# Ledger of designs, part 107: designed miniproteins, single chains, continued (5)

Each design is a single chain, and the fold is of that chain. pLDDT is the mean over its residues in the fold that is shown.

## One batch from the design tools (miniprotein)

Design m19710
Fold by ESMFold2-Fast:
Structure m19710 (fold): chain A 87 residues (1-87)
Amino acid sequence: PAPGPPTPSDFRVDTFDITVSADVDDIRSAADVAELLMRRGHARRVHLTVEGEPDEEAREAIEEAVKRIREAGADEVTVTLREPPPP
């Protein structure tokens, strides 16, 4: 690997950071956006933060999202689960 100088980021981010609720539709929408950004070359890595406790369907949606984003050309996909503190 050759180390290169930093390139100006215009319409490009190294990491696309997106926060979504632990809802299947929200996760799927985030995956669609991230996939589009990857395909257009606007991002290279994705960090998905999921707020709330994901149900079984939501966990499946997260796995599907990671797979789709990676297939779209992402170098790395990271998922962070954040549980809101109880009231």
Scores: mean pLDDT 74

Design m19711
Fold by ESMFold2-Fast:
Structure m19711 (fold): chain A 79 residues (1-79)
Amino acid sequence: MEELRKLGEEILKNVDASIREEARELIEKAIEAVKNNDAEEALKYLQELYDLLVKAKASEKALEAFKKFVQAARDALDS
């Protein structure tokens, strides 16, 4: 979970202030779903976060951080 929080913070560091609060909420919900081993809820919040980032035209750095966050979430769920 420490890795997920670090990668979530990296996403937040690289997003515009206008979406940062919404992105933070989705990141926290995704982490909670992973912690509860709820793959369906985790996927739902990861998809909502991706849609938010795309709609906001987030930077390549934010999208790269998001890809790492998804991989870490997947690895945690597969454990």
Scores: mean pLDDT 85

Design m19712
Fold by ESMFold2-Fast:
Structure m19712 (fold): chain A 61 residues (1-61)
Amino acid sequence: SIAEKLAEALKNKDLATAYKLGVEFEKKYPLTEEQHKKLSELLANKDYEGAAELVLEVAKA
């Protein structure tokens, strides 16, 4: 899935691929305000593993 590919890119710190996949992910899975805030905070802290987990959680809902 797009979420699994995005999570893999984030875990591998492949930020160029993560950016491209992130645009496609947000079109398919619109984030809530709280989810968007949490994701931004994780990315700002370079917690790419936490960001990957959040992406997978959003896609399963």
Scores: mean pLDDT 80

Design m19713
Fold by ESMFold2-Fast:
Structure m19713 (fold): chain A 71 residues (1-71)
Amino acid sequence: TPADVEREIAALRQDRLARIADIRKAADREIARETDPRRRALLREIEEGVIAMLQAMTDTVIRRMRERAAA
């Protein structure tokens, strides 16, 4: 049902939030160990790039799930 699909999407979104939190914690630990400001900035760019990719991929999955449910 549409309600079942929205519950699955909610679970997927919760899992994504947990993964993003883990990525940020791991990145924060690596950045804290780095003394060079240039390398710290690069690590933050990499962190945000990884998170953006995860968000884009997950959004694609959610969109396809909704499309299939609406068909």
Scores: mean pLDDT 88

Design m19714
Fold by ESMFold2-Fast:
Structure m19714 (fold): chain A 94 residues (1-94)
Amino acid sequence: SMLDVSKLSKEELRNLLAAYLRSVAEDARKNNDEELYKLATELFEKVRAGEVPSEEEVEKFKELVLKHYEEKHPELLDQVKKALEYFEELVRAY
């Protein structure tokens, strides 16, 4: 179900990054994860502005996402790990 990242345009990369960040922010908001909500929202605005998240921002985002899903949706953890690998590939290509 993963797209070939090397064939995506910058607009497609931005849209996929923004969509994932928005989905994470919404789940964080619904589950009262303020720290993840703030970071996901900041990264969403950065990506929307055409800016690339830093390696430090990506690592912090991954840590907070894994912690969030381990606590709130442990049944989705394997899917989330794959989504984060894909997210990193999208960031590197962007």
Scores: mean pLDDT 87

Design m19715
Fold by ESMFold2-Fast:
Structure m19715 (fold): chain A 93 residues (1-93)
Amino acid sequence: SLAELVAELEELFKRLREAVAKKDEVGAAQTLERLGALLGQAIAHLERTDPATAAELKRLQRELWAAVDASDWEAAFAALERALALLRQALAR
């Protein structure tokens, strides 16, 4: 369900912040891969029911990967926080 995907994404975001704070590059990379996969699943789920929210999440996903490629963790975390807020709003409908 979308609710289960959001709960997993929130836990993975917490793990990502911890890995980055500890300078655990391998842990951060593995967590990002799982975050990307689950975010993709959430977007696919919303494309059927809320295409406008899915489109905004796709934009935030592009911002996330651009930030990661630039090693800009502040921007990466900001994009993830916005994506999670948007997903939580979608669940409240």
Scores: mean pLDDT 87

Design m19716
Fold by ESMFold2-Fast:
Structure m19716 (fold): chain A 80 residues (1-80)
Amino acid sequence: LRIQLINAIITQDFPVLKQILQQHSLDAEHQNLLVGELTVLLDPKLLQQALQVLREAGLDELAQKVEESNQELKRALYGE
């Protein structure tokens, strides 16, 4: 599961990511991994695609955490 999640994110294969998320219940470790990996997406288009995939998989709370963490990271890097 961990390797499959990382590979889908690195290759930007959001359809595969959605399939993985719909087929597997994520424990806290995998949820934290997913939030961490998606938080560093500095491309707004890729971030929007990832957030949409999380919401379509019913992971609205994780999508919110990713969005908030990504905004905090951008403030630290870009002064916003």
Scores: mean pLDDT 76

Design m19717
Fold by ESMFold2-Fast:
Structure m19717 (fold): chain A 78 residues (1-78)
Amino acid sequence: MPSPLEALRAAIEELLEDARRNNFPEDVIEELRELGEKLLEAFERYLETGDEADKEKAREYQRKIGELYLEAKRKLAE
């Protein structure tokens, strides 16, 4: 069975593949990849520690990924 961490990794990989298919700029794809790696690290720490600080850090990276994706998609629609 996929672990929560494996499921999150798969979701990030799918997001990056979708960005590439939609012709997102390479610098945006790279930033999404870096934020995804940081999200995975923070989420893994949260699963190990149960610490609210690690949970909040994961939420912060998730927000940044969503904002960046929506901004890039909006710019492509112009």
Scores: mean pLDDT 83

Design m19718
Fold by ESMFold2-Fast:
Structure m19718 (fold): chain A 109 residues (1-109)
Amino acid sequence: SMEEVELRILVLLTTFGGSVTMAVRAAEGGNLEVALKNLEDARRTFELAADLIKKYYPQYSEKVDQLLQEINDLIDEMKKNIDDPEKLRELEEQIHKLVDELKALVLEA
């Protein structure tokens, strides 16, 4: 059902946001290897969510592609600043706002 697809997308987006948060916490603790691993785990989870949204909500494809590009750019910026916890917290906040925007699009559909 569409409700099952919606729940799968929301779970993936929540997991994505959690992986980003875990990356920031790892970096704050000085564990840069764990931080980088969590960012790559986040990217893979996000790609799965984006693919499902574009497949089942094609009316939002252009908006999803825009948000996908913005999130990928933010992850790349986090990787460049992996040893800067203050910058990582700023980028995490931006990512969470984009995740909330994607969740709203799926729920509004």
Scores: mean pLDDT 88

Design m19719
Fold by ESMFold2-Fast:
Structure m19719 (fold): chain A 90 residues (1-90)
Amino acid sequence: NIDPELSKLYWRALLEGLNDNDLTIPKALEAAASALHDGNPSAAEKAFITAAQAALAKGRLKLAEEIVNLGLKYFPNSKALKELQEQIKS
């Protein structure tokens, strides 16, 4: 039941994080996957927001965009994810 797009983002973030010795982004994506599996939409949305904000803070603009786009597929009415999407486009 793991979304293959979420799995792909997690794997890329994990490989980059291992190289940089910073696992903040892959841990947040893992939290999103866990929350989706557990049927906790509020926790899943928060985890996507956390992952996208961490990616933005690290200058990983493309990764942040892909995380936000995936989060919006699950939560199309999320104000926080839409606001992050606008920040990334700017």
Scores: mean pLDDT 86

Design m19720
Fold by ESMFold2-Fast:
Structure m19720 (fold): chain A 73 residues (1-73)
Amino acid sequence: MLLPGIDTEPPQEQIDLAKEKQKEIDELAEKLRKNPKLAEEFGKELEKLRKQKFKTPFDAVLAAFEIAKKIAE
């Protein structure tokens, strides 16, 4: 019941937040692109993350973003 509701159009507030986060994601992507080692490490961590079950797609995205931040730092 709860999970299917997330497939509906998200509130504008969440869309605006996602746009702001997109800038951080783009900057992290540039860092990974310039350093192949970091890109490889991020890929390996994403593979581990995809094997985990999350309550929502948002939780999975948040976890991936945290991993990218940690690797880029």
Scores: mean pLDDT 66

Design m19721
Fold by ESMFold2-Fast:
Structure m19721 (fold): chain A 71 residues (1-71)
Amino acid sequence: SLSAAERELLRMIRAAEQSVAAHPDDWFAWGLLGELLRQAGRDAEAREYYERALALHPDDEVLRRRLAELA
């Protein structure tokens, strides 16, 4: 069974997925989705979404660091 914290993380991931679907040009929404997936241990998906966020906002030092950590 999932813990309360794990269930909340999965709810947040779902909300973030809905946000990027509704607002595909919102770099912050893509970055948040990547961060939540990284916290869930879904590193390959986190990398894809950080890359999408960085393509929309290329000067973001935090996104560049997150991608370097997942390489």
Scores: mean pLDDT 87

Design m19722
Fold by ESMFold2-Fast:
Structure m19722 (fold): chain A 55 residues (1-55)
Amino acid sequence: MDALGRTVLGLARKYYEEGDYEGAAKGFEALLRLVPEGRTPEVEALLEEAKSKAP
């Protein structure tokens, strides 16, 4: 994963941990669009969870 991918993943995870599920979902979606190789079962699970908890 390149530097951009790591930055986006870190930011999305931070939003998720802080309870900002909308921000987390947007971050994980951006990661998968910009760095498809960053698509792991962990990222997919976090995206689905964030979407389910976002209003």
Scores: mean pLDDT 76

Design m19723
Fold by ESMFold2-Fast:
Structure m19723 (fold): chain A 78 residues (1-78)
Amino acid sequence: SWAEKVLEKLDKVLEEVKNDPSVSEEEKKLEEEINEGLRRMVEAIERIEAIRTDPEAFVPETPAEKETLAIVREAKAL
């Protein structure tokens, strides 16, 4: 999937930043936090897109996903 490819690229970029001696330790920590946030966002987008594409096949894993699924199902029924 596109999300898997993006996550792999994010991991590679973070590894390159961690191995760059010109980047400060403070900047490396910030980049790690940004990377984690981006990873969570990418995963959330893929899950939302799955709900939108085929809500009947989607299995919610979190309360937020269950609520989103219910809203999407109701919207499709309108």
Scores: mean pLDDT 79

Design m19724
Fold by ESMFold2-Fast:
Structure m19724 (fold): chain A 70 residues (1-70)
Amino acid sequence: MDELIAEARETLRELGEAIKRGAPQSEIAELVQKVNELIAELVRLGADAAAAELERELQKLNQEYAKLQE
């Protein structure tokens, strides 16, 4: 469980850096998908609080990405 949370946080950091450097949409989509898969596994394991925190961080990054496309 802790390893999944750590991997999700690391993937969110990679997503944030990819957004900042203007990575291709395909790379950003792949990182978003990976985070979503890790969140889904955490929900399945009953780590609801950790999953909710990660979902909030992912939504924040998605909104930051959308603003950069404006």
Scores: mean pLDDT 82

Design m19725
Fold by ESMFold2-Fast:
Structure m19725 (fold): chain A 74 residues (1-74)
Amino acid sequence: ASAAEIAAYRRLAIGLLRHELAELEAQGKATPEIRALADEAVARLRAATSVAEIDAVLRETSRQIRELLAQQEA
């Protein structure tokens, strides 16, 4: 991918995480732990230089948020 394509995908990924966090906040499910995780993920995405790195951050962050949400529903 070109540098411009990587930059566009990175912006999209950050937007998706922020949107997901806002939806969780609206549902009363955004704990301080989930917020901290999202903030860390945004910082990692800003440092990412490849599509593979962006995909890895998104996959790991989604997995961790899912695990934390499952604990809230237990």
Scores: mean pLDDT 85

Design m19726
Fold by ESMFold2-Fast:
Structure m19726 (fold): chain A 60 residues (1-60)
Amino acid sequence: MDEKVEKMIEIGRSVIESNRDDPAAAQRAVDTLMAYTKEKLPEEAVKKIEAEIEELLSTL
């Protein structure tokens, strides 16, 4: 589980970094990633990933 959480956070970070100059595109990509995460992982894992990704988005 922890490995999957870490991988999802890493993917989110990469997506945000790639779209740093376009916050709207970064948000859309994050929304897509979170929708996938909510389907595949338990609520506790989703909550942790969401918190980390929201923090990363706030750095834009």
Scores: mean pLDDT 79

Design m19727
Fold by ESMFold2-Fast:
Structure m19727 (fold): chain A 97 residues (1-97)
Amino acid sequence: TVTVKTPEKIEVKEGEDATLSAEVSYSGATSITVELRRASDGKLLGSTTGTSNGTYSVTIKNVKKEDEGYYVFIATATTSSGTQTAISEPTKLIVKK
């Protein structure tokens, strides 16, 4: 089983970097892949891999107003018998001037 917890919203100023983080926990897996995707179109913004429970982060650099919207983390846990995937609740990125 894999679980992903994220904040409901993050606020940044236009031109700053936004770091989106997910708390990931799993059991029975040898590795985890965590992807940050735009909720509207599924665009991949970044990914990280690990072998432990904890915080996984992706940074969106030089945030613009068009980057405002909802983002989801997708965590894929790999086991010897296959993969398990969990999708986070959407996080709203709010971009201020």
Scores: mean pLDDT 83

Design m19728
Fold by ESMFold2-Fast:
Structure m19728 (fold): chain A 62 residues (1-62)
Amino acid sequence: SDEEIREVEDETNLRIQALADEAGEKLRTSSPDEQKQLLAELMKRVNELQEEKEKRIKEIRS
């Protein structure tokens, strides 16, 4: 149970870090309008991953 929760947290953190790194590379060569769009997409995906993480942790704790 605790090990499964840690694995879910670790997997989610790795995915968020990968998304942030990819967005960072794109931001370096993007226009201001593109930067706003990229940041909005990043925030949306991060929120979705965190919500899915919380859902999975609740299922494990049940």
Scores: mean pLDDT 84

Design m19729
Fold by ESMFold2-Fast:
Structure m19729 (fold): chain A 118 residues (1-118)
Amino acid sequence: MVEVTESGGGTVAEGGSLTLTAKITGDPAQVVGVAWIQEGAKTGARGVASISGDGKKVSIGDRYKGRATISIDKAAGTAYLNMSNLKAEDTGTYYGLVAVLKDGVVRLVAGEGVEVTV
């Protein structure tokens, strides 16, 4: 079974940077993609960035373009979200969503999330 644990949250000054890490355990062959989402009390859920399991297809959300970078080491089971030039509106809970393919079915697996305050 695939499990996700996020880390790297905390309090950061405006204009600062942070790295969020999603540790993925289980069979790496089942991982077909990772997406990061931000959930803020005022803003609701927003897509930050996504990457395919092979690392070849990347999408960055419009509000984060030029400020967010996503990477994956599928074999090591680690995905990173790097954010720079942080804004107060980047405050929220961040979730690593992992798309898992098993027996012809794709399911999304999430961790507990990490809190970021800017």
Scores: mean pLDDT 82

Design m19730
Fold by ESMFold2-Fast:
Structure m19730 (fold): chain A 99 residues (1-99)
Amino acid sequence: GLGPGSILGIELPEEATELLIETEERERDNQNLERIQEALVRAAEIAREAGQEEAARALYKLVARERLKAGDLEAAREAAERAGITLEELLEELKAREE
């Protein structure tokens, strides 16, 4: 799920947090991953405009992960670059979370 807990430990602007909560509530029954991804990108832009660069990077990293899971390697790479990481680094982090 893309609940508020997905970015646990990172403080977001209130506007970004509200957007993510509203999107999850709205799309819960539809499971519309594309709309959730669009909300994450918008939340990342809001965080970056607020000067919260670490929060913005974390949100872009979530977008990259979801795009990678959907098989969109180019879109995943673009989101990873906006998060300040490479697609290869993202893949290694995902492997490190597997037992």
Scores: mean pLDDT 71

Design m19731
Fold by ESMFold2-Fast:
Structure m19731 (fold): chain A 89 residues (1-89)
Amino acid sequence: SSSYEILANSVEKIIKMIEENAPKVLIEAGFTSIIMFLSVEKHVNGYYTPNQQQLLELVEQGIEAVRNGDLETAKKLAEEMLELVRKML
């Protein structure tokens, strides 16, 4: 699905921002964009799938890690998100 390809690209950009030491506000914005995407998909389809719910939980944990300055944890969560999104392709 093209939507999951867009999600994969968005998650890869988050990982790259962390690796390049981008400002925390931009990294947080990256994670938040995934929540906004999932919210639109839920509104259109009427429900979250189990994989979408797991992705949402990982994104929320990633935002918390970024806010706490734990970029190592944020990167690990983003890598888990990427693996999950690739399973949805």
Scores: mean pLDDT 84

Design m19732
Fold by ESMFold2-Fast:
Order: structure tokens, then C-alpha cells, then sequence
Structure m19732 (fold): chain A 69 residues (1-69)
């Protein structure tokens, strides 16, 4: 299930834009799907450390950079 991203996530969007080039940030659907997938993956894996929203954003940014963004 998607984790749910609200349109009012200005702080999360600003953090992502700081970590991800504007090229990737232009595709909001790409950002939303990547952010949601990393969120589900991190939470669903049952890690000892539960990621904060900021850590989740960094994971999404790292995933996109690994894909060449």
C-alpha cells in the first residue's frame, strides 16, 4: 500500500530537492513513487532503527542517485 504523500509536504519536498537534482524533482510522480517505495521498503523490512521522514527522504534521494539521477 502507498504510505500516502500529502500535497502539503513542503519540508519533505524541499529536503528532496536539496538532495536530488532539479531534473528528477520535476517529475513529481517519479518522486512520489520512489519516496513511497523506499518508505514501504524501510518500514516493511522491520529495521531496528525506524527511519524518520528526513532519513526516508535521504534514502529516496540515494535510490534515485543510484539510478543515475
Amino acid sequence: MPFSLSPGNKAAEELIKSLIPEEAAKDKSLLASTFTAEGIRAIGSGSDHIPSPEELAKKAAESLKSKGY
Scores: mean pLDDT 61

Design m19733
Fold by ESMFold2-Fast:
Structure m19733 (fold): chain A 80 residues (1-80)
Amino acid sequence: SAEELKQKANELRQKAQTLQQEREEFERAADELARKSTNEEASLLRAQRVDYSNAADAQIKDLLNQANDLEAQANKLESA
């Protein structure tokens, strides 16, 4: 049903929002720790930050694309 598709889309958007928040918290913590660390430690933290951010970005985009597709499908069912 359209309602089920909208609910699933909302669940995916909530997951994307949670992942975005976790990403921002990780980036903030990594940046703060890097400021207090040796040059070697800061370099490692920057590398970990890049890897985490890239992985999170890819997952967030996938979740949002899936949510958009489900909402589009729900709208087609409601307009039928």
Scores: mean pLDDT 85

Design m19734
Fold by ESMFold2-Fast:
Structure m19734 (fold): chain A 91 residues (1-91)
Amino acid sequence: MKEIEELEKKFEELLEKLKELIEKLKELAKKNPELKEEVNKKILEAEIDEGIALILVGLGRLLKDPELYKKAIEILEEAIKELEEFIKENA
């Protein structure tokens, strides 16, 4: 199904971007130790969202349901937005 292939590619691109942002947050905490607790909380929240999104993609693949992929993509986009905002405010 072409739609699922396109959604899977978008999901993989967002997943890579989320991982890059998590690494930037870890570097931010190294430079600003006072932010370590807040950074760790943001990383944990992002990792939980990643886990939920991965489950939804797995189910979408099994059921061949593009709506589950779209839901997973939405979760990753919101997580990315939150991390980008935090980095912008604290960098």
Scores: mean pLDDT 87

Design m19735
Fold by ESMFold2-Fast:
Structure m19735 (fold): chain A 92 residues (1-92)
Amino acid sequence: MADEILTPEEKEQLKIFFDSILNREWKDFDEEVLLKALEKYYKAKGNEFSHLENIFAFSLAPIYPLKKENLDKIYEKVTKKMIEKAREEFGL
């Protein structure tokens, strides 16, 4: 059973968001599509990447309510490896 978890539109929004985090560049997103993609990703991975989903959800509403320095440290040390693994698993 090969289930496609994300739609092409959801994959594109996640890719843009991941690129934004890895490059430390905030870009305009379709926040509704991105949120749906994150919810599907979280459900598909169960509890494995809850930290990644929480960081992304927190960043969306409102964008970067935490100090940039704190988010950068989290993204580089925790989120980057999780994003890279997610990209590999979802073909992002």
Scores: mean pLDDT 57

Design m19736
Fold by ESMFold2-Fast:
Structure m19736 (fold): chain A 71 residues (1-71)
Amino acid sequence: MSEEELEEVARRIAEAMRTLSGVEALQEIKRLIEEYKIEESDFEKIARITAELSGLSEESALTALKVAREL
């Protein structure tokens, strides 16, 4: 993925985590993973950007990505 695509995905994940309930946020994150064809190798980079944009911890963002993938 390009850096611009990673940032756009991270923004959408941050918004989902702030605005949606837990299950709905995970479903939206899974949809974004599938739409952008995000590989697990990109999860740490996306989690870092998501944390920077949302004020959430990188660990929380990374956990959400991993859980959403397994849904």
Scores: mean pLDDT 82

Design m19737
Fold by ESMFold2-Fast:
Structure m19737 (fold): chain A 80 residues (1-80)
Amino acid sequence: SMDEELKKALELIEKFDKKVEELADEIAANPENLSPESAKVVEATELVAKKQQEVNKELGADAEEELYLRTAKVIEEFEK
């Protein structure tokens, strides 16, 4: 169901946000010499931002559920 898919999407986004927050200080301290893990998180964050811009352009700002679903899919595909 859409509710189950949305719940899974939000859980995946929350886990990703926690990972970004954990590495934020390290990324800020050494932006030109990132660890492989920090570099991967930065790349994933850029891909997420690009996808959110594409969704907003395609569906408009009111498509909040679809935004979360497509954002989660980008995170999932990137972390494979």
Scores: mean pLDDT 78

Design m19738
Fold by ESMFold2-Fast:
Formats: sequence, C-alpha cells, structure tokens
Structure m19738 (fold): chain A 87 residues (1-87)
Amino acid sequence: GIEKAKEAIELAKEALEAAKKGDITKAVGQLLRIIGLELDSDGNENVKKALEYAKKAVMAALKGDFEKAEEYIKKAEEYLEKAEKEE
C-alpha cells in the first residue's frame, strides 16, 4: 500500500513544478494519475491520508496557491512516514 502513496507524492511534486512553469496540462495529467492511485489504494489510514494530501497539493497548485501546495506535500510526506513506521 505504501508504494502507491510514495508514487502519488512524487507525482504531486512533479505537478507543482509543472504548474509553477505554467504547464497546466502536465499538472492535470499528474492529478488524474494520483486519483487512479487513490481509487486502487488498499492501504491503512496513513496511506489513505498521504494520497489525500498529495491530491490536495496538486489541486492547490492548479489554483496557483503554491504555498498551500507545498504545505500539503509536507503533510503527505508526514503521513507516509507514519505508514512506514507501522512495522
């Protein structure tokens, strides 16, 4: 389950970079990939929260709120770390 959360966070980081460059098509493409990972997710609560925050990060970036997008990426990373620590 953790692998999908890791992929979603990387996709969110790529989407933020794309949005900052004005490449909205690429950012939307990454959002659709994250949604696919969320729908196919069979993870614990921390994995699901990481996916949720990765998705929120891309949505914030698409709105031009890059500060909020970076905050959501950090939250996604925090939930991923919690998921990885659940032995």
Scores: mean pLDDT 83

Design m19739
Fold by ESMFold2-Fast:
Structure m19739 (fold): chain A 61 residues (1-61)
Amino acid sequence: KLEVKFFGDLSSLPEEVQKKLEEVKEEAERLEEEGAPIDEINRRLNQLMAELLSLSHRLAS
C-alpha cells in the first residue's frame, strides 16, 4: 500500500500549505485505490509537490 508521510510539525505550517498537503495525500490514496500505475501516481505527486513548493515560496516572501 502506498503511504504518504510528511515529517515535521504540520501545525506550524500556513493553513494553505496544510490544505495542499492533505490534497496530495488524498490524491495519492485515490490513485492507488483506483489501480493507477506507479508511474502515473509519481507523476501526479511530483506535480502536486511542485505546486506546494511554489505556494511555500510565495507565502515565505
Scores: mean pLDDT 69

Design m19740
Fold by ESMFold2-Fast:
Structure m19740 (fold): chain A 59 residues (1-59)
Amino acid sequence: SRVEALISKVAKPGEKLNIEQAVQILQEMGYSTEEAVRLVLSTGKSELSQDELKALISK
């Protein structure tokens, strides 16, 4: 999928994503900066698993 391709550019399989990486991926997926930051910060975490990031995109 597109999100998996974007993750693979910044992280190895199974590696967690920091807030900056997660926001960048969401922006590449078409989210605004404000929306991407809001979604990532809503998790309350300093880093996200790749599955947690995918869950934020799943509507």
Scores: mean pLDDT 80

Design m19741
Fold by ESMFold2-Fast:
Structure m19741 (fold): chain A 62 residues (1-62)
Amino acid sequence: MSLVEIIAGLAEREFKAAKNLTPEQRKKAEEVLDKIRNAKTGEEAAKYAREFSKILEEAGDL
């Protein structure tokens, strides 16, 4: 299992658990999740994971 797969799996669980995302925040989070899944390196996946976490934090889900 690659680091990219681990990061993507964790992000998907956080996304499914999120309760406070607006439709706009949800769409943006889905776009970032897609970028995590398509990342070629763990470092790239981690950069997108930070972006994803900020969206959830702004919504109050982190």
Scores: mean pLDDT 81

Design m19742
Fold by ESMFold2-Fast:
Structure m19742 (fold): chain A 119 residues (1-119)
Amino acid sequence: DEEVKELLEESTLVRSLISDEYRQLASLSVGYSIRAIGYELEGKLEEAEELRRKAEFLSEEANKLNPRLQSSRPDVYRLTSAGLLGKERGIPLREVARELGVSPQTITNSEKTLQAMFE
């Protein structure tokens, strides 16, 4: 979805709500999570688990940069990014949601919430 990608990458509002450092760490964490799903689907369980540990570490570091996570806006960015990257890599939404510990509807709602924050 090009509109959602544009909101994540080019949105001044998103940048005002989420620091560039948070965006970098969250994006890298999401990248590792999506790659871990790919490795698991290929039966490479040890490689998938290593990528999951890297994703968790980066997510924890990102959270330290935004102590105001009580607004859930950083999670909206992360969940929306994961949904988009999963679609680009042909990974089913249910597998992305499972990896992130949320429902598929939560990812879909995050996309809508991000669009509403911009509008």
Scores: mean pLDDT 73

Design m19743
Fold by ESMFold2-Fast:
Structure m19743 (fold): chain A 88 residues (1-88)
Amino acid sequence: MIKEKEIEYQLKLLDEIEKVTNTKELVEKAKKLLKEGKRPSGGLAEELEKAFEKLPEEVKKELQEELLKLVEEIAKEEGKEIVPVEIK
């Protein structure tokens, strides 16, 4: 099942895509899947990825920072154990 925080991030991502690329139909289909607890896949995911690539560089960086923060937050919620690893 998709976590609520992941759904919130995906909805924010879709809102930004809709503003820049005018992809309302794709965004509506993706939002419907997310409300059902499903990730977009196949052709829909491919079209959304193409739309994301058309976003301004600054917007893409902001969304990537939000994604990294979300991943860190989910890892903390799951009680992730940090084991020191030495890399040569």
Scores: mean pLDDT 70

Design m19744
Fold by ESMFold2-Fast:
Structure m19744 (fold): chain A 66 residues (1-66)
Amino acid sequence: PLSELEQMEHLAVRYYLEAAATLSPELVAAFGAELQALFHRSVAEGASVAEFEAGVRRLMERARAA
């Protein structure tokens, strides 16, 4: 079984690849920077996998709306 940290890392990679496949390079770069910042904050604050994924979904929604 994966640790919560490993699950968050897999989610980050998965959503980044989805962004790279569907968004412009400029939006991918912005999303990637925001995703990395969210990942670091989530780890530092002891956020759950579910809280992290909810945050990533909000970032993706904003990127797609731009």
Scores: mean pLDDT 87

Design m19745
Fold by ESMFold2-Fast:
Structure m19745 (fold): chain A 62 residues (1-62)
Amino acid sequence: MVKEILKEAEELAKTESDKEVLQKVLTLAKKALGEEVSQEELNAPIEEIEELAQKLLAEIRA
């Protein structure tokens, strides 16, 4: 379950480097942790969204 979400998020992040794709990755990572993504987080600069998504995916993996 969590492992499938993590895999899908990682594949999306690698395939397309668009802000919209990174927003989806962040949303999936938040859901895997039982949290909701906020609109403020989705509207952050692309670098911040990517960094946050990477941190959350690392936490899910640990």
Scores: mean pLDDT 71

